# Designs tried in a protein design run: designed miniproteins, single chains. Part 50

Each design is a single chain, and the fold is of that chain. pLDDT is the mean over its residues in the fold that is shown.

## One batch from the design tools (miniprotein)

Design m1718
Fold by ESMFold2-Fast:
Order: sequence, then C-alpha cells, then structure tokens
Structure m1718 (fold): chain A 103 residues (1-103)
Amino acid sequence: SIKEEAEKLIAEGDSLVNQGNSAVSETNAAIAAGDKAKVAELIKRNESLGQQLHDQALRLGDMRGKAMKSDKELADKLGKRLSRLRDAMEQLQNTAEKGRAFL
C-alpha cells in the first residue's frame, strides 16, 4: 500500500538523518582536533552521504505528492520528514564549508 511504502521511505530517511548528524559531529571533532588529513577525508566521504540525503528527499517529495491526493495526515507526516532531511543536508553542507575553510 502507499502507506507501507511511505513508512519504509520515512524509516530510510530517518536512518540517513542520523548518519548525517553523526557525520557533522565527526567532522566538527576533527576540525577541533586540528586534524587536516581527517577533515579532508571526511569532506570527501560526506559528499556521498549528501547525495544520498538529496535522493531520499526527492523520493519522499514524490511520495508526499501522491499522499496529498488521498491521505492528508500521511502527507503532513512526510512534509515534516522532508524538513528534517533538508535540515540535515544544510548542516552537512555548512560543516563541509567550515571544513574547507579550515583546510
């Protein structure tokens, strides 16, 4: 069902948000430690994670569009999860910029 597919996408998105938050914390810790080599490695690794977050946001956006026609409550839930993905992407991007400025 559309609800089961949406719940799976939400769970996948929540996992990616957690990975993004961990990546931000790890990168900030490397910057604080003055570890330029680790910062450079993490920025490159985090580019792949940023792409995964972006792709997941597109999938949730498509699902939200479908839900808006039949299940307003599900559409609202998907909208909140999209905001969380967007926030995670922004934090990861800001941390990457901070890392590049540190290098």
Scores: mean pLDDT 90

Design m1719
Fold by ESMFold2-Fast:
Structure m1719 (fold): chain A 91 residues (1-91)
Amino acid sequence: MSVDITDVNKSVEEGLKLARENGASEELLEAAKEASKALIDAGYKTSDGRLYTLAASVPYTVAYLSEQGQEDLALKLVKALIDNAKTITSN
């Protein structure tokens, strides 16, 4: 299926705005943005649209966890996603 990268990027930006409004720290917002970008790069390299879907969902997951006061969990999950996405793009 064709994926419009512009729509994915817009969803990421909207999710990050929601996370900020829900009280996510600057560190968590930067990590979530890095995770989404790394997943977009992995999706582009592999042509796997599921990675674009995951990239778009990351900021919304962070927004939800921030609203629940679970910032440490959100940061741990986001850092794990960054590491995994970078592994995909390396090969």
Scores: mean pLDDT 83

Design m1720
Fold by ESMFold2-Fast:
Structure m1720 (fold): chain A 75 residues (1-75)
Amino acid sequence: DLDRAVAEVAGAAMIASAKRGNIEGLEEMIEKLIERGFTRIAAESALRAYEEAPESEREKLEELIKKAQELLARE
């Protein structure tokens, strides 16, 4: 499934960017994955990005993590 493979690659790219301290566009990417029906991949990628992000950037991701946790709870 090409769409699923693209979503998984996008998730991995978000995690790699967060690990480098670059969190710009993460929220927009998560929203796009949700819009396309990949809510599980979006939520798990957001949580992993938060875990890999530097502590100084984690505060900016707290709202995104809350959103991801709510999405996982709905499924």
Scores: mean pLDDT 75

Design m1721
Fold by ESMFold2-Fast:
Structure m1721 (fold): chain A 91 residues (1-91)
Amino acid sequence: LEEEIAELERKIEEDPNDWRIYEKLGELYFKMGDLEKAIHYYEKAIELKPNFPYLWSNLASVYYNMGDFNKAIEWEEKARELDPDMHAMPV
């Protein structure tokens, strides 16, 4: 996990606009239980791809795990606005 994170952070220096790298970092930090870093990287992915509903849903899942239910609900509502036909799954 740490070696994969280091490789992805290196790739950001080469291509800072690849939103998928930030999404992967968010996922890996979330799996490690580093919720603050998971939020940081998901927010970066969203800055690059604000119209991709799954990124907002992933961010909501992190906030839900932090116990910040108000933000979790807000971000899930944002995901549903972008894809109203999406049946939200919390992972």
Scores: mean pLDDT 77

Design m1722
Fold by ESMFold2-Fast:
Structure m1722 (fold): chain A 62 residues (1-62)
Amino acid sequence: SIEEKRKELLEKVKQLNADYQARIAALEARGDDPEGLLKAVQDYIADLKKIREEGEKLRKEA
């Protein structure tokens, strides 16, 4: 159902957010990787877009 898929997407967002915050904290603690920080942000945005695309795919399948 759409509700089940919505719950799956919400859980993915929660996990993605936790992973992103942990990655940023680790990079900030190092203090020597500005390119790594930029990549972490870009990867996070790309993962969020993927989740959004999954939602759009579900809409088209319904």
Scores: mean pLDDT 80

Design m1723
Fold by ESMFold2-Fast:
Structure m1723 (fold): chain A 95 residues (1-95)
Amino acid sequence: MSPLERLRAVPDEELAAVLRAILLADPALAALAAALPEEHFVEAARVLKGNLIKLLEAGYSPEEVLEKLRLALEESGLSPEAQEALLAYWGELLS
């Protein structure tokens, strides 16, 4: 299955659960993640997934898409550990 087909096949709710789990594992972010409604993570997952799909459809390689995601995560204010966990997850989906 291509990276594009894999991204399209993954449910937004599954991506949301992974995002929430990574944030809950960070002691600095755990309380904030626990306070946010599930719908917030589902919407964030949908937007991110849609953006990655658009980049792949535009002809960017999986490696280029991951580099763009890395730069966006650096600007997000997430901890380095949370950034690396998210990049590992998305890297697996894009391989």
Scores: mean pLDDT 80

Design m1724
Fold by ESMFold2-Fast:
Structure m1724 (fold): chain A 67 residues (1-67)
Amino acid sequence: MSEEEFETEVLIALALIYLAIAKKTNDPAYPEIQELVDRAIEAYKAGNFEEAKKLAEEAIQVYRDSV
């Protein structure tokens, strides 16, 4: 696994954790976080690790701004 691929997987995993917390807490940002996470996973599946990393970081930031 490349370093970039590994970093991207870690960020997606973190974004998924925050998505799960947002769902449990009925966070109004949940739909936006879900959309960003879904897009990050699609970019990752396409091999676009840079875009996937960016989208995962955006999802994390949306969560942080919501609390």
Scores: mean pLDDT 84

Design m1725
Fold by ESMFold2-Fast:
Structure m1725 (fold): chain A 73 residues (1-73)
Amino acid sequence: SAEEAAREGAERAGRAAAEGMASGDPVKASQLGREGSEEAYRRVLEAGGDEEQAREAANLANLAGTRAASDAS
């Protein structure tokens, strides 16, 4: 479902951002978070979600990435 795609995207973005921060590279953490947001957006649309749901998924992935990066620092 679109909701499941959004949740998975957020979790992946969070883990990737945390990994980037753990490596001491905030630029990489930022890039991985952005890529996770873009992936979440795409997956929601592919799952039959609308633009609003896709934007919400991208926002959630971005927030998850930011929180994970903060927690890893």
Scores: mean pLDDT 72

Design m1726
Fold by ESMFold2-Fast:
Structure m1726 (fold): chain A 98 residues (1-98)
Amino acid sequence: NPLFEKYKKLYEENPDDPVALILLGIYYYQQGKFDEAIKYFEKALKVAEEIAKTDPERARVLYFDIASVVRYLLNFDPENEDLKKLYEKALEFARSLR
């Protein structure tokens, strides 16, 4: 899959790139690997938390991006407690940044 190889390469070149982490999460979700997708979104959220210390505006955009993707995943796995917690945490963090 050429898109997977591209996203994987971006992650390998910069493992703290939150966009690459989000894209890998989306890729794993599309492959039906929901647990792997959740792990990558959790990593993206952690990176956004670190970015918030120096660039809260960029972090807010990343929190909303993560929340939007996770909300989309909840349409297919609405009882997933990890997805619900991740969505709520990302949205709350985005709203706390003014």
Scores: mean pLDDT 82

Design m1727
Fold by ESMFold2-Fast:
Structure m1727 (fold): chain A 58 residues (1-58)
Amino acid sequence: APQPTQRQLTMNRIASDLVEGKMSDEQARAEGAKAGLSQAEIDAVLTSADTQRELAAA
């Protein structure tokens, strides 16, 4: 299987930290921007983390 890119690894780390409460949405946007993620990629990570938090809260 192809290995994840550095970009994908960064997105996964931010999503995990958001779900675990180690990072705020504002911090996630700042870290994503510093890592060179597009606005669409940052929005996708935040949406994924929100979905995981909703499922965990059920």
Scores: mean pLDDT 77

Design m1728
Fold by ESMFold2-Fast:
Structure m1728 (fold): chain A 92 residues (1-92)
Amino acid sequence: SAAEAAAQQAELEAGEKSLEVPELAVKNAPKLGLEEHVLEAMERIGRELYETKGLEEAKKAAEAARERRLEEAARYLQEAGKKLLEELKKKL
């Protein structure tokens, strides 16, 4: 329906902008003393995306976050996000 197409388009646009969030988190979290909070959030998000969507990149993000590899965790979350956007585009 037109309403579903509009909702999916808005979600796609929001998702494309959200792909910048991991890079901004890597850049700013150490400066703000928030590195631990960002690592905890990345672990949770990666784990949930793997459990709900089966994204291997999300699993790798959670593992990297647990090992305190902030840049690697952010990169894998960005890759998982790109795959989610590709699946959303197939439905439009």
Scores: mean pLDDT 77

Design m1729
Fold by ESMFold2-Fast:
Structure m1729 (fold): chain A 97 residues (1-97)
Amino acid sequence: MAMEEEKRLLAAQYKLSLLQEKAIEEAKKAGIKDNEEMLKYVKEKLAKELNLPVPPASMKNSEFTERLLKAILETMSEEELEKLLEEIEKLLEEERR
C-alpha cells in the first residue's frame, strides 16, 4: 500500500519534470535568456497546463512545486501512471548501457 503512494509520487515528479522541460524549451524559443523571466514564464505555463491560478511573485518556489505535484496526483489516471512508470523503467534501462 505505502509502495503504491511512492510510485505515484515518482510518476508525478517525472511528469512535472517533462512539463518543466517543455516550458523551458518554449521559453528559449521565445528568446528568453534571463533567469527571472524564464522562471516567471515556466510558472505561468505550468499553472495554465494544470488549470491552476498563476502564482503571485510572493509565492515561494517550493510552495508552487507542492501545488503542481498535488494537482498532478489528483488528475493522474491509473493508465497515465502505468505509462509514466514504464517510461522511467526504459530510461533506467538505457542508462545501464
Scores: mean pLDDT 77

Design m1730
Fold by ESMFold2-Fast:
Formats: C-alpha cells, sequence, structure tokens
Structure m1730 (fold): chain A 105 residues (1-105)
C-alpha cells in the first residue's frame, strides 16, 4: 500500500537525519514493496527532504540490467562532519531496498 511505503520511507529518512544531526556513525536499511513508480517517487521525496534539511548530494551513479529487470542507484551525501553512501536497488516487480552507511569524518 502507498501509505505503508510512505510511512516506512519517512521513518528511514527520520533515522538518517538523526544520525547526521547527532554525529552518529551507523548503518540503516529499509525494504518496501509496491508499484515501481510509487517507490521511485517515495525515494525522490526522501532525498528532497534530506537536501531541505541541509544534506548535500555529492554524487550519483545509476546502473540497470540490460533487460530492465532492475536498477541500482549509488549516492554520496555529505553533512558537516559526516558522510553517507546510499545504495538503492529497485526491481521491475516492485521491490525497493535502500541501504545507508553513515560515517563520521
Amino acid sequence: AAAEVEAKMEAFTDELLEAFENGESKSLSVRVEGDPAVLRDAFVAALQRLVEAGVSLEGETVRGAPDGSWEEWRLRLSHPGMEAEITVRLTEEGVMEVKAVVTKV
């Protein structure tokens, strides 16, 4: 359900923001299922919220299967004294896994 996707992504984003604000090194993950377009929009909304909170997007790499069965995004984020690497894997069947590794620098 779209509401469940939104709630899980909001909780993930809240925890990621707390890690940046508290200067805490940690690993976070979330798995959501739904329409691939809804999942992509939910992740873009989460990323916009991070940027609005003062997190900077330093780099992005996108890879996909030749048959379109999956795509993977790798994002590098920064915040004062902190860095994060986010890996997003989205499948055409509607599974999205997001992993974030937050490190104090």
Scores: mean pLDDT 84

Design m1731
Fold by ESMFold2-Fast:
Formats: sequence, structure tokens, C-alpha cells
Structure m1731 (fold): chain A 105 residues (1-105)
Amino acid sequence: SMEEELKEVLERVKELVREGFSLSPEELAEKTAEIGRLLDEAASKSDEETREVLEATKVGVGLLGTAIADPSVKEASLAAARELIEKLKDHYGAGLLQELVDELE
């Protein structure tokens, strides 16, 4: 279920990207924090390799939230997310993060 859990979290992140511009900064922060908590909980129950993927995905979610909240740092946040995708290229989460970066640019 860990792969399904990661997929579900990333689908929620896609929804956040689509809705993010309609959300207040407080609502965006709450949704981003909720996704982060779900990833932390999953990571605490995972082996070391899965934990690394989940922790990196949490960082990616934070970068995307920052890009939505502040257009002045969008380019830098997307560049950092792309570097994270390159680091994760052999893991399931990399393809999903790439799709989010492509949708946000």
C-alpha cells in the first residue's frame, strides 16, 4: 500500500496545484502541512529507501507550495524541484513530481 499511498498523496498535490491559486495563504499552508504529515507518518513505517523517497517528496511538496504562494520565487522553486526529480529518477515519485513541475510552469 506504500506505492498506492505515495500515488494518492501526489494526486492530492496535483489537486493543490490546480486549486492553490484559489486558496488563501492560510488554506494553502494547512493543506501543504497535512500532506507533509501524511508523508512523515508513511516514512516512519517504511524501510530506509522508501523513507528517503517520502522525505524527498515532502521537500518537493514544500517547493511547489512556495512556488504557488510566491510568484517571485517560482523559477527558483521549480529549479530546486527539478534537481530533486533528477536525484529520484530511479524511484516511483520522480515521475509524479516531474508531472507537477510540468503542470506548474
Scores: mean pLDDT 68

Design m1732
Fold by ESMFold2-Fast:
Formats: C-alpha cells, sequence, structure tokens
Structure m1732 (fold): chain A 95 residues (1-95)
C-alpha cells in the first residue's frame, strides 16, 4: 500500500549517503505520505502517517545543513512537508 511504500522510501533515504539522492527519495516518500494521509480511515492509520512525517521532518532538517543539496530541491521538500501537514489536518476533520 501507499503507506508501506512511503515507509520503505523513507528508510532508504535515511540510509542513503548521497545527499541529493537522499532528498529525491524523501521527495517521493512525502508524495506518498500526502496520498496516504488523504486516504486514511482510522486513528491508527493517522498515527502511523504522523510518525512517518516526523521522521521525514528530521531528515529534511539534516538535508538543510548540507550545502550539496540544491536550494530548489529543499524548497520542493518544504512545500511537500506543508502539504502533508494540511492533508493530516483534513484527515483529522473526517475522523
Amino acid sequence: GLLEEAERLLEEAEKEEDPVKRAELLKEALRLLIKAALEVKTEEELERVEELLERAERLLEELKKDPRVPEELLLELEILLGMAHIAIAVAKLEL
């Protein structure tokens, strides 16, 4: 499912040594987390999305400190993170 694939991509991003590849993997994970958040139907699924989003936020903070990551990619990641928070807020209104 979307959530399982997002978790896998996030785990790969956390283990990747190339900061640009890490950022690209995080971007894909965030896209899937947004979709998963919009499809959430239970409090348990919502809690899992929030847990993975916290991991994504920690990785983004690490990437922001690496000058090798393009500013454009960091901006894309920050936008996706914001979208994920909005998706979670919407999910909470429906639960």
Scores: mean pLDDT 88

Design m1733
Fold by ESMFold2-Fast:
Structure m1733 (fold): chain A 71 residues (1-71)
Amino acid sequence: MEAERERLREEARRLAAEAEALQKQSTDPNVKAKYEQALGYALEALRAIDEGDLERAREAIRRAKELIDSV
């Protein structure tokens, strides 16, 4: 459980950093909004991990990835 929690936390942190960087370098307001939403999900995943809700964390990570990949 501890190893999985740390793995999910590291993945969520990487997604947050990626979404923030992509938002800053994008010039399209609609694309920026999608990256902002992805950042929001990555931050929600970190909160879920801290609260012990690994299922919610996995779903939030999945949604963040889908938003980044959809752009």
Scores: mean pLDDT 84

Design m1734
Fold by ESMFold2-Fast:
Formats: structure tokens, C-alpha cells, sequence
Structure m1734 (fold): chain A 62 residues (1-62)
């Protein structure tokens, strides 16, 4: 499985909404930091999760 971290700063997405988007794309939410509005996600098809989250306004953190 692969992991990536995304920032939701500047979006109105809640942790629950982020979890739902990740799960719908076939991944899982490993952790969420509400102070930084960052989520770490894990998936076998990380590209599908990435595309879904970027479409929702998230930015991937290198």
C-alpha cells in the first residue's frame, strides 16, 4: 500500500467528508490533523484517491 498527505486548508471539507471521499475512492484515512487541516491517506490505487481529493480542492504535500 502507498501513503500520501494532503492539505485541505482553504476548503470547507470536514474530517468526516474527507474520510468519505477517501473511502469512496477505495482508500483509507490513516490520520487527520484538524489544526493543520492535513490528512494522511493509504490506498493500493493512490492515483484514484489523489484525483478525487485534488478535484475536491485539496493539495498534495510532498
Amino acid sequence: MKEATFSFEGTQLTEAHVRRLVEEAGGELVSYDPEKKTATVRAEDLEAVRERLLQAGAKEIP
Scores: mean pLDDT 83

Design m1735
Fold by ESMFold2-Fast:
Structure m1735 (fold): chain A 107 residues (1-107)
Amino acid sequence: IKEYVKELEEIFNRKISEEDIEKLLNYVKENNLPEEVLKVALTFKFLFNLDLDTTLEILDRVKATGLVLRVPSLEVIKEDIEKAKKIIEKGSDNPVKVEDLEKELKK
C-alpha cells in the first residue's frame, strides 16, 4: 500500500496524510474488506481529489453491496473509475450492486 500511495502522489501531484492512510487501512481491516478495495478507493481519492469522508463512504458502499472491484493498470482504472463514478452518482439514493457496476464497466 505505501508504494501504491507514493505512485499515486507522483502521478497526480497530490499528497495524502499518513493519518488518513492509517484510518483507511484500519477501516478495511476492521470490516474484513480486501486490500484491492482500498487501492480502488485511494485511486478515486487521488483522481477526483476526494476528501477522507467521501473515500470512507465509497468503502461503506462496497461493504453494504459486497462489491469486489478488479484493480487493473492505472490506465484502465481511469476509464473504469469514470464509469463507476457515474454509477455511484446515479445510485446516491441506493447502494450499487456488483452486477450493475460490471455491466457499466464493460461498456
Scores: mean pLDDT 64

Design m1736
Fold by ESMFold2-Fast:
Structure m1736 (fold): chain A 99 residues (1-99)
Amino acid sequence: AFLDIVITNVAPEDIEKVKEMFESIPQATVSVGSDGAISARFEIKEEKVEEIEEELKKIPDATVSVSETGNITVTLRPKPEDTLEVAKKVLEIIEPYLA
């Protein structure tokens, strides 16, 4: 299964740092949109989809959705000054569920 993370409102000076944090995960696909939003795709264990969904729903200002095929999409809308901390927190949450 795949986990798609989108983080918005990233401060321009922190875009490269957030991108590098997400790219530090093996097999992650990371892109930066024209609006500065950072999108990352991770491979997750299919048997852990429900557990990761519940953990991600606990993040304030996160929107979590699950597709019919079991792929999870998370949109994070932190304050610009909080983007590095939120990115770090999300990576800590997902680490046990990575394939």
Scores: mean pLDDT 81

Design m1737
Fold by ESMFold2-Fast:
Structure m1737 (fold): chain A 65 residues (1-65)
Amino acid sequence: KQEELDKIVDQFTETSDRLSAADDIAGRNQAMQQAAQQVKELVPEWTDAQAAQWLSGQAGERAAA
């Protein structure tokens, strides 16, 4: 579970960084939505908003660490 969540965050961060380098804002937004859906599949008790917020927080934490 936790390892799977870490993989989703890592993959999202990598994809987001790649798309940021390409200045693809729409692609970054789409990647966020897809990653949030994957998080929700592992944590079905969360809402879409909670999954997206958690993803944003985790990606930010990884960037800061």
Scores: mean pLDDT 74

Design m1738
Fold by ESMFold2-Fast:
Structure m1738 (fold): chain A 73 residues (1-73)
Amino acid sequence: SLGEAYFNQGLKYYYQLKFDLAIEYFQKSIDAKPENKTLLADSYFYKGLVYDFLGKEEKAQAYREKAKELLEK
């Protein structure tokens, strides 16, 4: 799916420590509105991990909470 392709590209940038590009591609995955809730939650979760690495704790927490909410439904 398009969402999965964007998520996988985001992961490649994440492991290369290209955090701005990782955030962009995880956001593209979210914006693709995947019906797969696990993929949507993973996209939010990894976006949160990137913000954590950047020291943006409030943003990191918000994205972690969004990922958790998606998996609790």
Scores: mean pLDDT 85

Design m1739
Fold by ESMFold2-Fast:
Structure m1739 (fold): chain A 94 residues (1-94)
Amino acid sequence: SIVSIVSEVTGYSDALVAPVSQLSSDEEVVDWLAEQTVVLSDQQVVELAEALAGRPVPPLPDLTEAVAGSENLGEYLQTRHEANRVFLSEALGV
C-alpha cells in the first residue's frame, strides 16, 4: 500500500503516514508528500519517488545555492516544499 511504501522509505510510522490513504486526489497526495518530506534528504525524496513510481526517476535539482541564500528557516522550508512538490508531481505523472 502507499502507507507501507512511504513508511519504509521515510522512516515515519504507519500512524503518521496513514492520512495519505484518505486523500481523494493525486494532487492532494503529492502536496501532502511534499509537505512531509521538507526535512528529508534529497536522496530520501528520490527514493520515495522511485518506490511510488515503480521506476527510476531523474535526480532532484541541486538547490544548494538557492537554500544557502535563504534568509530564514521559513524561506528554506518554502523552497524545499515547492521543489519537492514539482519533483514528485513530475515523477508520479500528476
Scores: mean pLDDT 77

Design m1740
Fold by ESMFold2-Fast:
Structure m1740 (fold): chain A 97 residues (1-97)
Amino acid sequence: MDELRKQYSEALTEGGKASAAKDYDSATKAYGKAIDLLEQLIALQPDDEYLRQELAYTKKLRDAAAAKDSKAIRQLAVQYTADNLRRIGDEIDKELM
């Protein structure tokens, strides 16, 4: 499982670097690899809700890269960061309130 998580993180990093270089074909392949790795992780940890959210995000990144839409890729990264911050805040509020 740890090896799959490492490979997933590496695939996302490869996709990000390729997108920054405007190499959308390589970015699409890297995000596709990340999706395959996430689906393997979900099969091993089916109760992990956060892996399903990561899968949805990574699929959107792949689709944006395939469309060569650099604005969509950037917007997805911003939205993902905001959604993660909101989720953490909601978890804190649930524990405190």
Scores: mean pLDDT 75

Design m1741
Fold by ESMFold2-Fast:
Structure m1741 (fold): chain A 89 residues (1-89)
Amino acid sequence: SLLEKLQELIKKAEEALKKGDLVTAARYIQRASLLLMDLDPSRILEAIAIALQAIGAEFLHDLGRDEEARRILEISLERLKEILEELLK
């Protein structure tokens, strides 16, 4: 299901963050947010915001601002986890 795919992408993003792979984490967060738009169109603005934050984190990483990139990705991932918990109810 789309919900199971969302859960898998969130898990992969978390695993990438724990390994310090900021680019991989950002890309999984972007994929999760895009899938969220299909799964719950009422959250389209939240999904877009999360995707843009993850894209911004990739740019920060390219500029050597890894601490800021990591913080943004952690916040974005936390928001996706909260949304997933609501969808599982």
Scores: mean pLDDT 89

Design m1742
Fold by ESMFold2-Fast:
Structure m1742 (fold): chain A 115 residues (1-115)
Amino acid sequence: MEHLRQAIEALRAGDFEAARAHLEQALRQMQQSKNPTREDAELALEAARLAEERGDGESALLGAEVALVVAEKRPEFAGIALESAMYALRASETREQILRAIGLALRAIGLEIDA
């Protein structure tokens, strides 16, 4: 949670380097977490949305990846992961980013169908 909050503050300040660093730390923590929370999912969604508003595709993709990891452990959050992936798709600036965002959306849809 702390790294997600720090990423959101960095995005609000326009500090994309700091935002990406905090999102990468949040992603690592969520991968190791046994009990991610609704707040973790909602903060990841907010980071993806805010990154799209600020025009940073990489931060939006990282936020969507955090939301997906939360949803993989808590399938009830699959809808939040999908919404986060859609913000990442809208924020995508390169073909590689678009393909990554589509991959995240498809994985989230799979969790929603299986839930």
Scores: mean pLDDT 89

Design m1743
Fold by ESMFold2-Fast:
Structure m1743 (fold): chain A 86 residues (1-86)
Amino acid sequence: MATVNEAEKEAVKEKLKEAGVEEQFIEVVSDALLLIKQGDLSVVEPLVNYLKGLNASPENLQAVLAVSNELKLEALSNALKETLEA
């Protein structure tokens, strides 16, 4: 794994922790956010389903949405908004 990718992953993990995402979600969410940022939109639906499958609270979903908005991940932000409104 490239050093640049690890540094970016740690920065994303810090943002998720600061936003209030629970520790149990940090690893999977940080990996997914990096893939989506790189243009892999196929990760969006699996990530949302993963969070829903683990019964992530609305507060956790809103925290992930806040980080998604900061990173300008439009497709993920839209999917999370839809999930929160359902």
Scores: mean pLDDT 80

Design m1744
Fold by ESMFold2-Fast:
Structure m1744 (fold): chain A 81 residues (1-81)
Amino acid sequence: MSDEQKIAHAEALLLHAVREARARGLSDEEMFRLLENLLRTLATELPEGLLRQAVARAASKLDPRERAILERAYRAVLEAL
């Protein structure tokens, strides 16, 4: 799998998780926990540079509230590594 395919796959998983959280009516904190768990898994599978690109691409496609939650979850995962 190419680096571009890895980034695109991780972006798709993050966007899917946000859409599912929205569809389920999850709170901001529940969405944060869902994204934090997914990002922890992705951090074990992808080099940090590729994960950063996937998060940036996903964030650009989300509303400001969802973007802030994703960015907060990503920071929490990086600080815990």
Scores: mean pLDDT 87

Design m1745
Fold by ESMFold2-Fast:
Structure m1745 (fold): chain A 96 residues (1-96)
Amino acid sequence: ATLSVSGGGTYAEGSTLTLTATASTSGFSAFLWYRQRPGSDEWERVGAAPASAPTVTLSNLRVADTAVYRAAAYRDGDDGERPVAWGPGVQVTVVG
């Protein structure tokens, strides 16, 4: 299966970001979100523990939230250590 991610683009500081992962096939039960900030080669976790919903919401955006965001998808019964699919990176740019 492949993932796509919607909700990338340019956002105003103080606004709310919602990213949605869409799978080409069914069977994903949990999603984790990651971001890579400009000038970093490291992926940071975004949000809480794996959620059953294929969305992440980040409110009160700051310019420092500018990053490439990516989703990892898991199937029911997986231990959460290894995603079964990764989404593409989507650029999010926050302007003040």
Scores: mean pLDDT 76

Design m1746
Fold by ESMFold2-Fast:
Structure m1746 (fold): chain A 92 residues (1-92)
Amino acid sequence: SEIDELLANMEAHFEAVLEEVLAMEDKEKAKLLLQLTVIVVSSELFLLFRKATPAQKAALIARFAALLARAKAAFPELSPLLDKVLAEVKAA
């Protein structure tokens, strides 16, 4: 479905950004880029989840949680924001 394709593209984009920020030498710029990406992706996911099946939503939440766990391991100071975003995505 179109929703499955959009959700897969958003996951792939987030994963690509995560790999890029983990490789960056400027850790402050990396954190800023990651924060902005997480906020944008969460907003888009909220809109898509209104039309997604429960199975599609659950599968993507699990993958998104795994990516956020990697981000928290690299940038523990972002844990409050990442935990809040995951809670909002789960509630949507």
Scores: mean pLDDT 80

Design m1747
Fold by ESMFold2-Fast:
Structure m1747 (fold): chain A 89 residues (1-89)
Amino acid sequence: MADQALAQVQQYATLATGYLLSLIKYIEKGDLDKAKQEAESALAYAERARQLADDHSDVRDQMQPYVDGAEGVAEVAQELLDRFEKSKA
């Protein structure tokens, strides 16, 4: 339902941000395996946010800022992970 979908996309955006913060902590600790897991989670929640908005055209415009936010977080997560992987070699 529309109300539930909007609440869910907000939760997905919040979770993506939480995983980005965890990724940064594991990068600081030098833990590549955990950093990869946190980045994968951030990316997964961004994709879930996009899919949810695409499935709910009636509230898509209202959901779009949260999708954009989650995708932006995922972009930063991937860039940080790529840089960390290259530095660990």
Scores: mean pLDDT 86

Design m1748
Fold by ESMFold2-Fast:
Structure m1748 (fold): chain A 65 residues (1-65)
Amino acid sequence: SMEREQLLAAIGAAIETGVKIEGVKIEDGELTVSLLARTDEELERAKKAKELLASRGIKAKIIRK
């Protein structure tokens, strides 16, 4: 399953970068990952995670609180 492979890739990226995941959505076979950033350090981790996810064909957005 393409969605399963994308989910595993997203989990891998979170482990590699230490980013916090706020949520995931799957619509029409496409996964979007929401990355949480509350501090400048978390924002830098979220940016790295977003780049890594993009290189794996996964959409991500950063939620700043």
Scores: mean pLDDT 79

Design m1749
Fold by ESMFold2-Fast:
Structure m1749 (fold): chain A 80 residues (1-80)
Amino acid sequence: MEEKKELEERIDKLATEISELYQKARENPEVKEKVESLIKKAIDYLKQAREALENGDLEKAREFIDQASKYIEEAKKLLE
């Protein structure tokens, strides 16, 4: 069941990136609200991904992880 472990590792990596983005957002007041809004959406998708993994729905877990990743990338662009 390596696929489930791989998805769990992806969630952990994205959670780390969220923490880093949150720190950078605190230093950039002009975009802080937009970045925090995107981070919140990413967190909500990661929660749904974890629930899907617990239910054995690997396809939905991947979809939620991909959505979370998109919001994280949008937040990164605002902080570039």
Scores: mean pLDDT 83

Design m1750
Fold by ESMFold2-Fast:
Structure m1750 (fold): chain A 73 residues (1-73)
Amino acid sequence: MLSEAEVQAILQQMQQSSVAEAKALMRAYAERLLADFIAANKLSAEQEAELKKKMDETLAREIALLEAQLAAK
């Protein structure tokens, strides 16, 4: 899962970037973390699917919060 510090680092990188670029970076980073975690823990296909679902839900929530924050400014 993305830590608070990692999310803040991504947000700082976004100061000069488009929202679309930021979304792509967040997704790519989350997918890399998930792949590393699956490889390290030898997860089953069912466990992988559950983690992907949780990752997608978390990313959707974080992206929605980011878009809401930008719309308010």
Scores: mean pLDDT 72

